Designed miniproteins, single chains, continued (2). Designs and how they scored, part 22

Each design is a single chain, and the fold is of that chain. pLDDT is the mean over its residues in the fold that is shown.

## One batch from the design tools (miniprotein)

Design m4736
Fold by ESMFold2-Fast:
Structure m4736 (fold): chain A 106 residues (1-106)
Amino acid sequence: MTIEEQIELFRFRLEKMKELELPKELYLFEAIRALRWYEALNVEEFKKIAKEFAELAGLSFEEAEELAKNTTDEDLIELVEKAIKEDKEKFLEFLKLLSEEQKKLK
């Protein structure tokens, strides 16, 4: 997957998560993931994506950045588990849409 394809996939996630009204825990999960991509590659678009996810999670960018520094992989798993517990059906629908979109990027 190219950097541009990864950006498109994050944008797709953002739009579908908003459309499905997914839990705030999942927005925080995606904000931290986008921040990790930004830290690794220094691509400004990942920072913009992270900011959008953070705002939807009810956090400032600065709060999300500080949380990302202190967040472990186990903490990320817990955020996903909380989202699944809140609405498993919406989460599974999101995963199906994401899988279909990923196939188009081949």
Scores: mean pLDDT 82

Design m4737
Fold by ESMFold2-Fast:
Structure m4737 (fold): chain A 68 residues (1-68)
Amino acid sequence: SSLEKVREKVEQAPTVAEQVQIIVSEALNGKISLEQARELLLELKRKHPSITEQTVEDILQSLEDHHK
């Protein structure tokens, strides 16, 4: 599935910033839904506590604004 392919790309990215960028890019290109992007960002937050709830909300709001 597209979600599994994106998850694999995220796991192979060397930094948390690049992992976030992959999720954002795939969502902006319509390869994953906003709900799937939220799921992946929450998975990263659980694995990397440096990602805050505010950061996740800000990213999702930005993606929603582009989906207009």
Scores: mean pLDDT 81

Design m4738
Fold by ESMFold2-Fast:
Structure m4738 (fold): chain A 91 residues (1-91)
Amino acid sequence: ETDLSEKELRFAREVKERVQELLDELTKEYGEPSLPAIMDKLDEEEQIELAIRVAEIALEAARREGVREAEEEARRALELARERRLELAAE
């Protein structure tokens, strides 16, 4: 079971809540009850923009709670998503 520190638990909870808010908005917009069904309706650009928003949420939460490993991982994910967006725009 969970051996995470209190700050890691707060980080995980905040990311879960913020990501769930995004999924609820997408579910409402697309009328789909699940993430796989929503993803099937998103084009590649929309999928990348969703990945960027999720990474930004994770980065903000990690910085606020002081979880360095999560901050580094979120920063990396954000850089990769932004790079993919630039590659798509160049095509």
Scores: mean pLDDT 75

Design m4739
Fold by ESMFold2-Fast:
Structure m4739 (fold): chain A 67 residues (1-67)
Amino acid sequence: GMAAELERLRRETARGSALGALRARGLDAEVEVTGFTDTVVEGTAVIDGRRYRFTFDGATGRLTLEE
């Protein structure tokens, strides 16, 4: 339904924001979003074969990576 489509688009936008933040830092990553709000994105990122948990705060621009 339309609600499911809107949720998918919001998740894609959140994924794009996280991926953009990683790319801006010179990191080529595959990302999976596990949670998001209008300003914060949480998920997992695979960078050079290593898996990290990430949190990106769009309000502060802070990206945190934890192995």
Scores: mean pLDDT 80

Design m4740
Fold by ESMFold2-Fast:
Structure m4740 (fold): chain A 100 residues (1-100)
Amino acid sequence: MSPRQRAFVEQLRRLLARIREALAARDYAGALHLAEQVVTLLYIFHEEELPDNEELAKLIEELKELLRQMAAAYQAGDEAGFAALAERFLELVERVIELI
């Protein structure tokens, strides 16, 4: 793992910890905002560092779809649905970290 990849993984792990804290506090707006930041950072990292990595591109698209579903659950006031989608989102980001 390169120094830049290591720094990025550490940044992702800090964001995942903050999402887990927001979920524990039932701060779903905060959790959604942090999840949006994770997807944005992964997209930039994919474009700049690993543009030809098809598996990473696929996982980013799956995370974007989960983020869309999380936003819909949040707008509907579906706290249980949001929490379940957020847990799946966290699992996919952990898989991204294993891939990098």
Scores: mean pLDDT 88

Design m4741
Fold by ESMFold2-Fast:
Structure m4741 (fold): chain A 78 residues (1-78)
Amino acid sequence: SDELEMTKDLFVMLAMMTEVELLLRQSTDPAEQAQLQALLDEFEEKRRQLLEAIRQGDVERAREITREMQRKVDEALA
């Protein structure tokens, strides 16, 4: 169902946030800590957008937001 797909997108976003939070906790480099904190701040904004897409039943938009954040995590951690 569309609801199940959007719920999975939310869980993927929460998993990505948890990974970044764990990396931030393990980091001892102030520059890396600043980069990871900036990424977490962006997650807060994108999470608001994802929740709005879910409220509207916009499955495509929810998927796009989740994919965009995955790309940003992959780029930041490369």
Scores: mean pLDDT 85

Design m4742
Fold by ESMFold2-Fast:
Structure m4742 (fold): chain A 79 residues (1-79)
Amino acid sequence: GISLETLEKAKALLEDSSLPVHIRAQAAIGLGEIAKESADPTVREAAVAALKKALQDESEVVRKAAVVALGKIEAAQSK
């Protein structure tokens, strides 16, 4: 579906080390929003996996964005 295509594009941006840090951080936040708004568990699990990898990123800004994004996903599931 369209959410999987959007997820793959955001994941590609996050994992592209040649891109500016602020673009990669925005991609991490975007993954969190995609997962939060998606009712599809497959989309949510894929976004969480990508964000967990981003917690090991060389950039503190990207790591912080991944923490925020994961927190938003977790908060949306706590109902």
Scores: mean pLDDT 80

Design m4743
Fold by ESMFold2-Fast:
Structure m4743 (fold): chain A 68 residues (1-68)
Amino acid sequence: VEEEARELRRKIEELYQKNDIEGLEELGDELLQQALQEPDPERRAALLDLAQYAYALVARLKMEELKK
C-alpha cells in the first residue's frame, strides 16, 4: 500500500514536470474513482490524497497558461 502510494506520487510528479495537464487530470479522476470504490478506509484516504495532489498540480499549470 505504501509502495503503491509512492509510485503513484512519482508518476504524478513526472506528469507535472512534462507539463501534461490532460494526463494529470485523467490520473486524478481515475484515483478519485478508485477511492470512491475502495472499501479499506486507509487505502481510500491514500487514493484521495493522491487525487487531490494531482488536481493541485493541474490548477498550478493552468494558472501558468492563463498568464500567456
Scores: mean pLDDT 81

Design m4744
Fold by ESMFold2-Fast:
Structure m4744 (fold): chain A 83 residues (1-83)
Amino acid sequence: MTYEDYKARLEAAGYTVTDKSVDGGSKEENEKVKAAILKALYDALVNRSVTFEDIPSKYREQVTQLIIEAVKAGKDIVLDIKL
């Protein structure tokens, strides 16, 4: 899947994806945008709107960490992932 295809799926699921946030703004703003992207990807996975393989490789580790933290917190997350 391309980034554009993935963005279209997230936007169809009701999430806002910022196309030009990566190289603009302060470091604090970039971290907030990155956190918003990670949360949107996590929510899309939990809602089964996308698969783990659709996640860009640079975000997979952070998304996996969010899933592990949620599972450790006792949340029932049913995903097609071997975590």
Scores: mean pLDDT 60

Design m4745
Fold by ESMFold2-Fast:
Structure m4745 (fold): chain A 75 residues (1-75)
Amino acid sequence: MEEELEEAKKDEEKRLELLGRIAQGILVKRGKTGLDEEEWKELLEEIEKMSEEEKQELLRVREEAEAKRRAELLA
């Protein structure tokens, strides 16, 4: 049944997008601008083990860092 597979693929895309945003939050906390392939693999495993509360905290950190960068550009 194709519909179930399409729904699963959409959920997977949303999950990957969310994982990417959380990973950016971790990069901010670690003071890094990018990761190699091995570091990304470790990060993805770490994120999957995180609670929803921890994931939300990382998303907040990313948003705060973006707001700070925008403020610095205006100052």
Scores: mean pLDDT 70

Design m4746
Fold by ESMFold2-Fast:
Structure m4746 (fold): chain A 68 residues (1-68)
Amino acid sequence: SAAEAKAKAAEARALRLAGEGDLVGAADEFTKAADYYKAAGNDAEAARAYARAAGLREAAVLLGQAAP
């Protein structure tokens, strides 16, 4: 589906941003991926992407990239 394709593209952007040290940007893209997976009816991948986004936001706060 188009939603699944957009989810995969957002995941790819998230991984690139995480590799560059942009944890906030990576978390935002994993959130977008999760929303697209949910729209596609892929609740398992949506839950996984939301969990990854949450972990990255927590890491960003701990590393001083984001406010608590």
Scores: mean pLDDT 89

Design m4747
Fold by ESMFold2-Fast:
Structure m4747 (fold): chain A 77 residues (1-77)
Amino acid sequence: PVFETSVKFGDYEAKITMESKPGAGAPDRAVVKVYRNGELVGEFVLSGDDMYRQLRDFSVEVHIAARAITTAELGRP
């Protein structure tokens, strides 16, 4: 199944979609879309070890907020 939630921080909002294969007991991928004033300003994917390692050390909210702000501030390389 697909699970979706959102986190608001400052003037940004991150929409997190966690997806798993049918019958899987845990999500194996997370897609994060960052919005500002309704506009998509950043998107990234967490999967496998990277996703679970990040969740282990930080609350999802804190980690996603920090990454979203950094992504939006950096803009494009």
Scores: mean pLDDT 64

Design m4748
Fold by ESMFold2-Fast:
Structure m4748 (fold): chain A 90 residues (1-90)
Amino acid sequence: MSKEEQEEFLRKAREFARSLADVELEPISEEEAAEAIAKADELEAKDPSPLARLYAELAKTTARLLAAGASAAEVSAALVALVERALAEL
């Protein structure tokens, strides 16, 4: 993936993350969160690329926050921060 393709992907991911602030998010169990985190860790182990690492971190952060009963606004803010950090490091 080119730098321009990565930037395009990250810009779209940021817009999607921002759109989550006003949607109703269903809480998940600690067991469901643990399964999601394990799958994200497996992705990072199989693909050491920066994008795979970012995707895994977004998935793990979402799972942890939903299991903790976080609001849609809190999930949105956390995901936006992760994507903006990735964009700044390009």
Scores: mean pLDDT 80

Design m4749
Fold by ESMFold2-Fast:
Structure m4749 (fold): chain A 97 residues (1-97)
Amino acid sequence: EEALKLLEQARENALKAYRAAIDAGASPEVIRLIREALTNIDKAIQALKEGNKEEAIKYVEKAIDYLREALTRAPESARPYLQKAIDYAEKALEILK
């Protein structure tokens, strides 16, 4: 339950980062990285709902990697949302492990 809520918060912040990046005219690569992070967060949420914690952990770790890479090149307006998404995802990962 707590891990699921944290992943939903990570998803919300990653989506805000995605919108901010598009509005700022970020590179296609930055937009792709945030989209890949969102896809992996969605897969982690689905795995967790199915009771598959091992798959959820794998997808959360992939999402964090994409978010961290996006953060290094993202426009200033997207950066706070990317950081919050990382923080929520890392907290979810700690609970799942």
Scores: mean pLDDT 91

Design m4750
Fold by ESMFold2-Fast:
Structure m4750 (fold): chain A 94 residues (1-94)
Amino acid sequence: LEPPAAGELPADMAAVSAEGTLTGTTFTGTAVLRNSATGEVVEAPVTGTVTVDGTEVSGTLTARAKGYVYRGPVSGTVTGTAVTLSGLMVRSPA
């Protein structure tokens, strides 16, 4: 995933691993976020819009935790109704 080009290390970035389910094109689940600047690990509810192509899933997720908004592109797989996604998200003050 390419971070937004906003100078250098635009804001704190977080590696995300998310698991959940799909309702139509809406993903709802739980994310584990590892902040790239602080090393902090946060578990947060996550939602977003995704596209499914066979077993491959891609889209954009948004999570809110600790006064921050995490948003970014993700990709992963679906098995039955269970979806696993990963990516890099940008952390911004809420």
Scores: mean pLDDT 75

Design m4751
Fold by ESMFold2-Fast:
Structure m4751 (fold): chain A 88 residues (1-88)
Amino acid sequence: SRAEALRAAAEAGLDAHFAELDVDGDGVITKEELREYYERIFGRELSDEAIDRAMANMDKDGDGVVTREEFRAFMAPGVEASIARALA
C-alpha cells in the first residue's frame, strides 16, 4: 500500500540519517556524535540540555548510547504524522 511504501521510505531515510550520526561506524550514536553532527550542520552551539534530553528520550535501555532501533522509535511519532498527512 502507499502507507507501507511511505513508511519503508521513511525508515530507509532514518537509517541513512543514523549512518550520518554514527561517524565511527560502531552501530550506535554517542552523545558526543549527536552534538558534533548538529553543531557541524547548523554551525552553532546547541544547548546541552536539549542534547541531554534527546539522548535520554532515545536511550531507552540506559546503556549510554542510542541504537538504530531506539533512534527509529524516537523518530516514529514524527514519521507517522508525516505519513498520515501525506495520505490525507
Scores: mean pLDDT 71

Design m4752
Fold by ESMFold2-Fast:
Order: C-alpha cells, then sequence, then structure tokens
Structure m4752 (fold): chain A 74 residues (1-74)
C-alpha cells in the first residue's frame, strides 16, 4: 500500500494538484533530513520511478531529478 502522508493534501484536489502537494511535502522532508539521507532517499525514488514511469507524472519525475541535482551540487 502507498504510505499515508499526513499533511495538507486535499483528497478532492486533481491528480496534478495532489502531485504538487506530494512534491512540496517531499521537498520539506528532504530539507529536514541530513544530506546523506536526503540524497539516498531521492536516488532511491528516482531509480524506482525510472523502473515504474507510470506510477507518477513526468513532472514529478523531473522534480525529483532536479531536487537530487540540488543536493549533489553542494
Amino acid sequence: MVPEVDGDIDPTASEEEQDDQWMALLRRLVASLPREQARALLQELVDYYDAHPGAVSQRTRDGLRALLDEIEAE
């Protein structure tokens, strides 16, 4: 089962809006983690969605790669 995310995700919002809210929550989570853990989490998510491209939108996948690049740039 997909993990339940306790946040201000509106379940009546469109899939696009839910993806945006999920990405915002992930970005906040990543910002709260040590850099090594944040990198490992993002790399695992990128690898997972590369293997399962239908599981998320291309926009979400691009966002994950951009976030990983930001962490690696330091």
Scores: mean pLDDT 71

Design m4753
Fold by ESMFold2-Fast:
Structure m4753 (fold): chain A 84 residues (1-84)
Amino acid sequence: MVEVEVTGVAGAERKEEVDWESGKYKVTAGMSAEEAIEAAEAFAAALKDSLGASKVEIEVEEGEVDEKTGKPVTIVRVKAELSD
């Protein structure tokens, strides 16, 4: 299983984190919830086309409130099952 997490916070600084041990890729950027969803959909399409993923799921959730802006954080996760 491959998991990509995109976090959108309006006005936030861009951060990228790769957890090689868990196989998770995380991106945090100053983007709206809609922009975060669009980025996650692009990753989902790439997983289907490049890795032959048989199932791809997109999950949207509200994360922690950003202490600097007081705005809710939108987290979008893409989970893919790869063919054996």
Scores: mean pLDDT 66

Design m4754
Fold by ESMFold2-Fast:
Structure m4754 (fold): chain A 119 residues (1-119)
Amino acid sequence: EKLEKIREIVRLANEILVSKGLAKPLTDEEIDAIAEALYELVKDVKNYRYFQAQLALGLIPLFYEKPYIRHADVVLVALLAYLKLENKPTDILERALRQSGREHLLEIADEVVKKLKEK
């Protein structure tokens, strides 16, 4: 159930990013792989603020310097949308994205959340 929810979030995140010219269409296999990776990352998280801090320090800075990890925008949008849908804190991740010049990903994550809440 939780994995299926994450899969739907990843699928919708990719669809919106592709519609805006910000990502390539992902295959079902790629969507499944990203969803499984995100599920493994979040399934045992107890402190979501600490989790966000670890991501901000390690993962987000790489997107600024490494254009070949462009598909990672789908991962960030999906993760942010998942945390918002689960009513978990997102403030550290949101600040890191703004500081990295990736404010557009926040808007896309909000679109994902809105569409899934309408279902």
Scores: mean pLDDT 78

Design m4755
Fold by ESMFold2-Fast:
Parts: structure tokens; sequence; C-alpha cells
Structure m4755 (fold): chain A 90 residues (1-90)
């Protein structure tokens, strides 16, 4: 978990520093994939939870929608909130 969180934080920093729209989109998609792996680690530790899975899918959709809207400030906020939620569940 900690290694994935560290990698996500480094990518968020890179996203904040990037000025290239294509690079921002690529970094944001990489962040989403790492957050999916983080959620998988939570599920592997705690077992299947329908409420957790539904909440997580909703957050992924919100992050994907923010990327489509090029609203990276909103994307970062949702990503950070999702990571804190996953940390509490682990």
Amino acid sequence: MEELIKKIKELIKKLKESTDPEEKKKIAKEIIELIRKLAEEVLNKNGYDKEFVEYFHEKIQEMEDAVEAEDYEKFIKIAEETIEYLKKKY
C-alpha cells in the first residue's frame, strides 16, 4: 500500500507541474490505474464489500469525468479524497 501511495503522490506532483495537456491526461490515467490497484489491495485484505465497491466505482467515474473536462484541480481533490478513504479501510 505505502509504495503505491508514494508513486501516486509523485504522479500528482508531476501532474501539477506539467503544462502539456496530453501529458496531464496520461499522468491522470496512470493515477487512476494505481488507485485501482490500491483498492484491489484493500479488497484482498478485507474481502468483498458491495458498499465499498459501489463507492469506489463512483469515485473512479468522477475522476474519469474530471479528466474528460480537463478539470485537473477537481481530479486531484477526488484522487486525494479516494486515497484517504482507501487508507482508512486498509
Scores: mean pLDDT 84

Design m4756
Fold by ESMFold2-Fast:
Structure m4756 (fold): chain A 108 residues (1-108)
Amino acid sequence: EELYKKGLEYMRKGDFEKAAEYFKQYVEETGDPQAYLNLGLAYLALGKKEEAIEWFEKALKDPQAVERALLYAYFTKDKELAEVLREAAKRIGNQEVVEMVDDVLKNL
C-alpha cells in the first residue's frame, strides 16, 4: 500500500522514473495488476514506448485495468495513450479491447 501511494505521489509530481521504481517494487511484492497499468503510464511519460506497451500487455489481461485505462485515455484526451493501448491489445490478441479503444479514439 505505501509503495503504491508513493508511486502515485511521484506520478503527480511528474517524477516518472521514481514513480516507476515504486510501482515496480509494489508489483514484485504483491503481483497487483493495477500497478502494471501505472507502470505503463510512467514509461510512456518517459518516452519509453516499447516498455510501456509491454506493461500494458500485462495490465490489459485484467478487465478492471482495461476499464481504468480506457476511461483515463478518454477523460485526458490522450490520443498517444489510446494508440499505445490499441497496440498492446492487438499484441495480446484481445479484439474486444481493440474495438473498445477504437470507440474511444472516435470520441477524442
Scores: mean pLDDT 86

Design m4757
Fold by ESMFold2-Fast:
Structure m4757 (fold): chain A 69 residues (1-69)
Amino acid sequence: SAAAKAEEEARLVEQVEETLKYLETEKDPEVKEKTIETAEKLAEKAREMGYEKAAKALEEAVEKMKTLP
């Protein structure tokens, strides 16, 4: 179980890092909308798995994207 959890955590962290890069720089409205949806799903998954840092990072990034013009 420890190995499986470590693999899931590593994959989730990688996805979080990629999503944060997109959320910081993306300007295409359609890509932005899909990226926000993906980030919201990843944040919920992170919360369910107990990865609080990853969930918080995704939630903060989503809020920033939603407030940008």
Scores: mean pLDDT 74

Design m4758
Fold by ESMFold2-Fast:
Structure m4758 (fold): chain A 60 residues (1-60)
Amino acid sequence: MVKLPAVDISQLTPEQRKALIDAEAKAVAEMILAHFANDQEKMDRIEEELVAEIERIRAA
């Protein structure tokens, strides 16, 4: 299970909310593919990259 940082979406702009949704959708798709490939290192990297992207969106 992916651990996501807590984000209050009501504090985000519509553009930030769209970016967050797009980032999460991309990460979920990549995670599913990595899971079926039995690539745990790639799954861990996808999780780390998603967390970093969410923090970047929040900082914008």
Scores: mean pLDDT 74

Design m4759
Fold by ESMFold2-Fast:
Structure m4759 (fold): chain A 86 residues (1-86)
Amino acid sequence: MAEERREIAEGLLEDASKLPLTPEQMEKIRELAEKLASAPNLEDAMKYLKEIARVLDEAAQTPEEKREAAIIYTAHALRLVGAFLE
């Protein structure tokens, strides 16, 4: 459902703001989140989520921040699977 994917994308942007992202990294995540929200299937949505996770991990400087990046990825991966399941 398109609305659920939009809500997941918005949640991703909110969670990403907890990490010390540069403006360029945040813009890239925003771009990828739009692609995720517009993805026609779970495979494409997961591809964009994995790219977001990579940017989050690259931005993370401490073990705590890297853990937060992994938690963000896992939580939103589960939400995406739920959004594409009946």
Scores: mean pLDDT 82

Design m4760
Fold by ESMFold2-Fast:
Structure m4760 (fold): chain A 74 residues (1-74)
Amino acid sequence: PSEEELDDEVMVALVDIYYAIGLNDIKRGNIEGAKETLKILEKLRDESVARGLTRAAQHAEEAIKKLKEEIDKL
């Protein structure tokens, strides 16, 4: 893969890791932790957009949407 493709794949994995952390925080009742993770996902989205990492940007946006929906249900 190209450097750009590798960077996109790594960023997608990072988004998935933080999304899982956020869901685990919600499951454990750590709502403030989940909100901090949401801020990290927003920064990862913005960085992905700035760098042209299309897949990572899309993954981050979906993760943000889903995590926000889970927080809003509480």
Scores: mean pLDDT 85

Design m4761
Fold by ESMFold2-Fast:
Structure m4761 (fold): chain A 73 residues (1-73)
Amino acid sequence: MSEEDFEAETLLALGEMYIGLANTLKSKEDQIEAYKKAIELYEEALKVSTDPEIREQAEKNIEYAKKKIEELK
């Protein structure tokens, strides 16, 4: 694993943690903030890695988080 791929996988893991946190929060405002943080982390993963598996996972999770934010607005 390259340093870039390790950084990207770390960003994916952190994003997944924020998605999990957002799903447990009770406030709409807090949920939206957590989903936005997850999106930022996944977007950074896409900037540092060209690995197709990492990119696919990040893109799917960005779509999921964006859908959740729209549902909460």
Scores: mean pLDDT 84

Design m4762
Fold by ESMFold2-Fast:
Structure m4762 (fold): chain A 73 residues (1-73)
Amino acid sequence: MELSERALRLEKLLALLILEGGGSAVVSQRELAERAGLSVPTVSRILRQLEEAGALRVERDGRRLRITPRRIA
């Protein structure tokens, strides 16, 4: 199984949700897993990797996550 392919799939979904949400996505890990066709642990790991890379800011709000892109400029 290709982790990089899974990461790209999740990133594309996150980009769409962030655009739809006007600059941030509020979504559960379960919803991301279902929509991206991934397991919840895989989603958690990819989100951590993106946050560590400085690409995203992930804040936990109860059962949901607030995901915001970080400025690259």
Scores: mean pLDDT 77

Design m4763
Fold by ESMFold2-Fast:
Structure m4763 (fold): chain A 82 residues (1-82)
Amino acid sequence: SIAKIAALAQDYAERTNEDPNAVLNDLQGLSQRYPLETIAAALLALELAEQSYDQDVLEEAAQAIEEENLSVLEIAEQLKQQ
């Protein structure tokens, strides 16, 4: 759902002081490869890691959730080590 993707992008951008349109464009691209739940979990991992927004890092987090079955907390910990 475009509306759900837009809501995720806006909510994340508001909490992290990022550009909601830039985040939305990235999430629309990721939604072609990953389910919405995976994208939401990846965004939460970035936020918990206090990671500055980066599209490549977001995609890496989404891949780790989907392919390695890592938890949000495990990914947040990995991001803190980068």
Scores: mean pLDDT 83

Design m4764
Fold by ESMFold2-Fast:
Structure m4764 (fold): chain A 64 residues (1-64)
Amino acid sequence: SAEKAAEAAKKAAEAGDAAGAATSGWQIYLSGGDREKALEAIQAAARGDAEKAAEYAVESAKAA
C-alpha cells in the first residue's frame, strides 16, 4: 500500500495537488514507510511544493 500511495502522490504532484500529496505522505507513514521521509513529504506539501512532496513520498515508500 505504501508503494501505491507513493504513486498517488506522484500523480497528485503532476496535477499540482499539494493536498493529495500530503494525504499520500501520511498514508505511507502509517504503512511502515521511512518516517523522516514521510514527514518531509508532508511538510513539502504543506508549503505547496507538490513535486518535492512526491519525491519524498517515493523515498519513504522504498523503505516499506
Scores: mean pLDDT 73

Design m4765
Fold by ESMFold2-Fast:
Structure m4765 (fold): chain A 81 residues (1-81)
Amino acid sequence: SMKDEAIKRIEDLAKEALLRVAEATNNDEAVVKAAAQRINDLVEQAFKEIEKAKTEEELEKVVEETRRRIDEVAQEMLAEA
């Protein structure tokens, strides 16, 4: 379904962002754990928004906004490391 595809896209975005943080910080466990907590909170919120979405356009907006927020978290974590 379109919702399952949106969920997978968000999961892939989260995974890629965490890999970027891990690689850039040489697997700093504390930084990666903090990034994972923040990103997982965004993923949970996105999943709730996906469940409420009624159109493909609404699903795309959730995915793109979540991508932006995940990228912002990754950028902030890398700047603080």
Scores: mean pLDDT 86

Design m4766
Fold by ESMFold2-Fast:
Structure m4766 (fold): chain A 107 residues (1-107)
Amino acid sequence: MSPAEQLLELAQRLVALLNELAASLTPEQLAAAQALRDLVVGALHDVLAGRLSVDEAVARLEAARATFSPEVAEALRRALAEVLRWLADPSTFAESAERLEEILRAL
């Protein structure tokens, strides 16, 4: 898969997972999951298109992360690390996507 195809697959998986989990998440956990969705669906599309730096995309999620409780903020930090791992090495996509879903289910 190309990075753009991987991003589309990750975005689709994340949206489907959020729809599945929405009723069982607290408002804070849902807001954190939505911040991660906005990174993947919005900011990373612009990163791959060359319109936004990785650092700018990360800064948006870090700003959101600072508003959450330590436990939720730590889950978002781990999720961000998996996204950054995939961006650095697209061959890690399957493993990073699975770990990201595990992090969100453990919220």
Scores: mean pLDDT 83

Design m4767
Fold by ESMFold2-Fast:
Structure m4767 (fold): chain A 79 residues (1-79)
Amino acid sequence: PTPETAARDLAISRAALPAVEEEVKELEASENPDPRRLTGLAIEAIGMRIDAEWAGDEELARRFQEIIDRLMKLMRESE
């Protein structure tokens, strides 16, 4: 990506973090979380983590990794 697109994508990822965290919390509180929602959100979070790593934002990358870990745990516990 160009520096301009990388900066824009990083800003979008930073802005999306609170909403993604809220969605994960909602899924954690669900009695029967939808596996498709879990998978879709995990893919999205992985993309954002990679973008943060490439941009050198280690804190943002760590936060998205925490989200990924939470989603992976829910997927493993999903029935």
Scores: mean pLDDT 78

Design m4768
Fold by ESMFold2-Fast:
Structure m4768 (fold): chain A 63 residues (1-63)
Amino acid sequence: MELQRQQQRKEREEEVERQIEEARRNKDYLKVKQLEAARDYLVKGDMEKAEEIMRKVREEEKK
């Protein structure tokens, strides 16, 4: 689990950046803010908070 943590972080960072660009393209400010917060938490090493935010964004997209 610990050994995969760095790989997960890199993957999440790339995914979040892509989603931020897509949200900006759609002019969804709320989503951009949420994804930027997730990226900030990933940079700080708080993967739990980042995943929580990403889950919420994914749930909203399901609508």
Scores: mean pLDDT 74

Design m4769
Fold by ESMFold2-Fast:
Structure m4769 (fold): chain A 110 residues (1-110)
Amino acid sequence: SNSEKRSKILAKLAKLPLNLTTARETALELVRQAYDEIMNGTYSRTTSAVLGAIAVYKQLPEDAPLGPLLNELRTIVRSKGKQLDRNFLLSLAAELILLGMVETAKKLLV
């Protein structure tokens, strides 16, 4: 299942060093991209990864309605990502990897 694949990815990522400052800046850019895409009615794998990471981080069900996800996304954008911690950053990297966006995940992890 995707949950099992995500758990295995997260276990591997938990062992990596992470520059939290650089990772937060990169994650905020991805969150802003997702916000812009939602506002103009376009959806990419990046938007799917961001919404998935929010669901995991907020411990929402996989079938969570868009409303709670959008509320958290707006909170992240408004706060300039100041609340983004290691758990969110690793969840976002895992969602990117699950969607085959390995190069984007590498930018987040370096």
Scores: mean pLDDT 85

Design m4770
Fold by ESMFold2-Fast:
Structure m4770 (fold): chain A 67 residues (1-67)
Amino acid sequence: MKKLEGLTPEQEGILLWLENAGLKLDDPIPVAPLPPDFKRPTTARELALGWAERAGVDPEEILKALE
């Protein structure tokens, strides 16, 4: 992973978690089986975008760091 200048602890935590999990943007997240009518993030890309939105950080910076 390339480090971005000005990373906050929240941004660094998101990126580090994704790398430690060995996930790529289109990989499914390691989550327990969900009911078929339940919709939640199922890929690393969706998870990263959701975390970026909740943390108030630029989602493009998160995606760029994962590439």
Scores: mean pLDDT 57

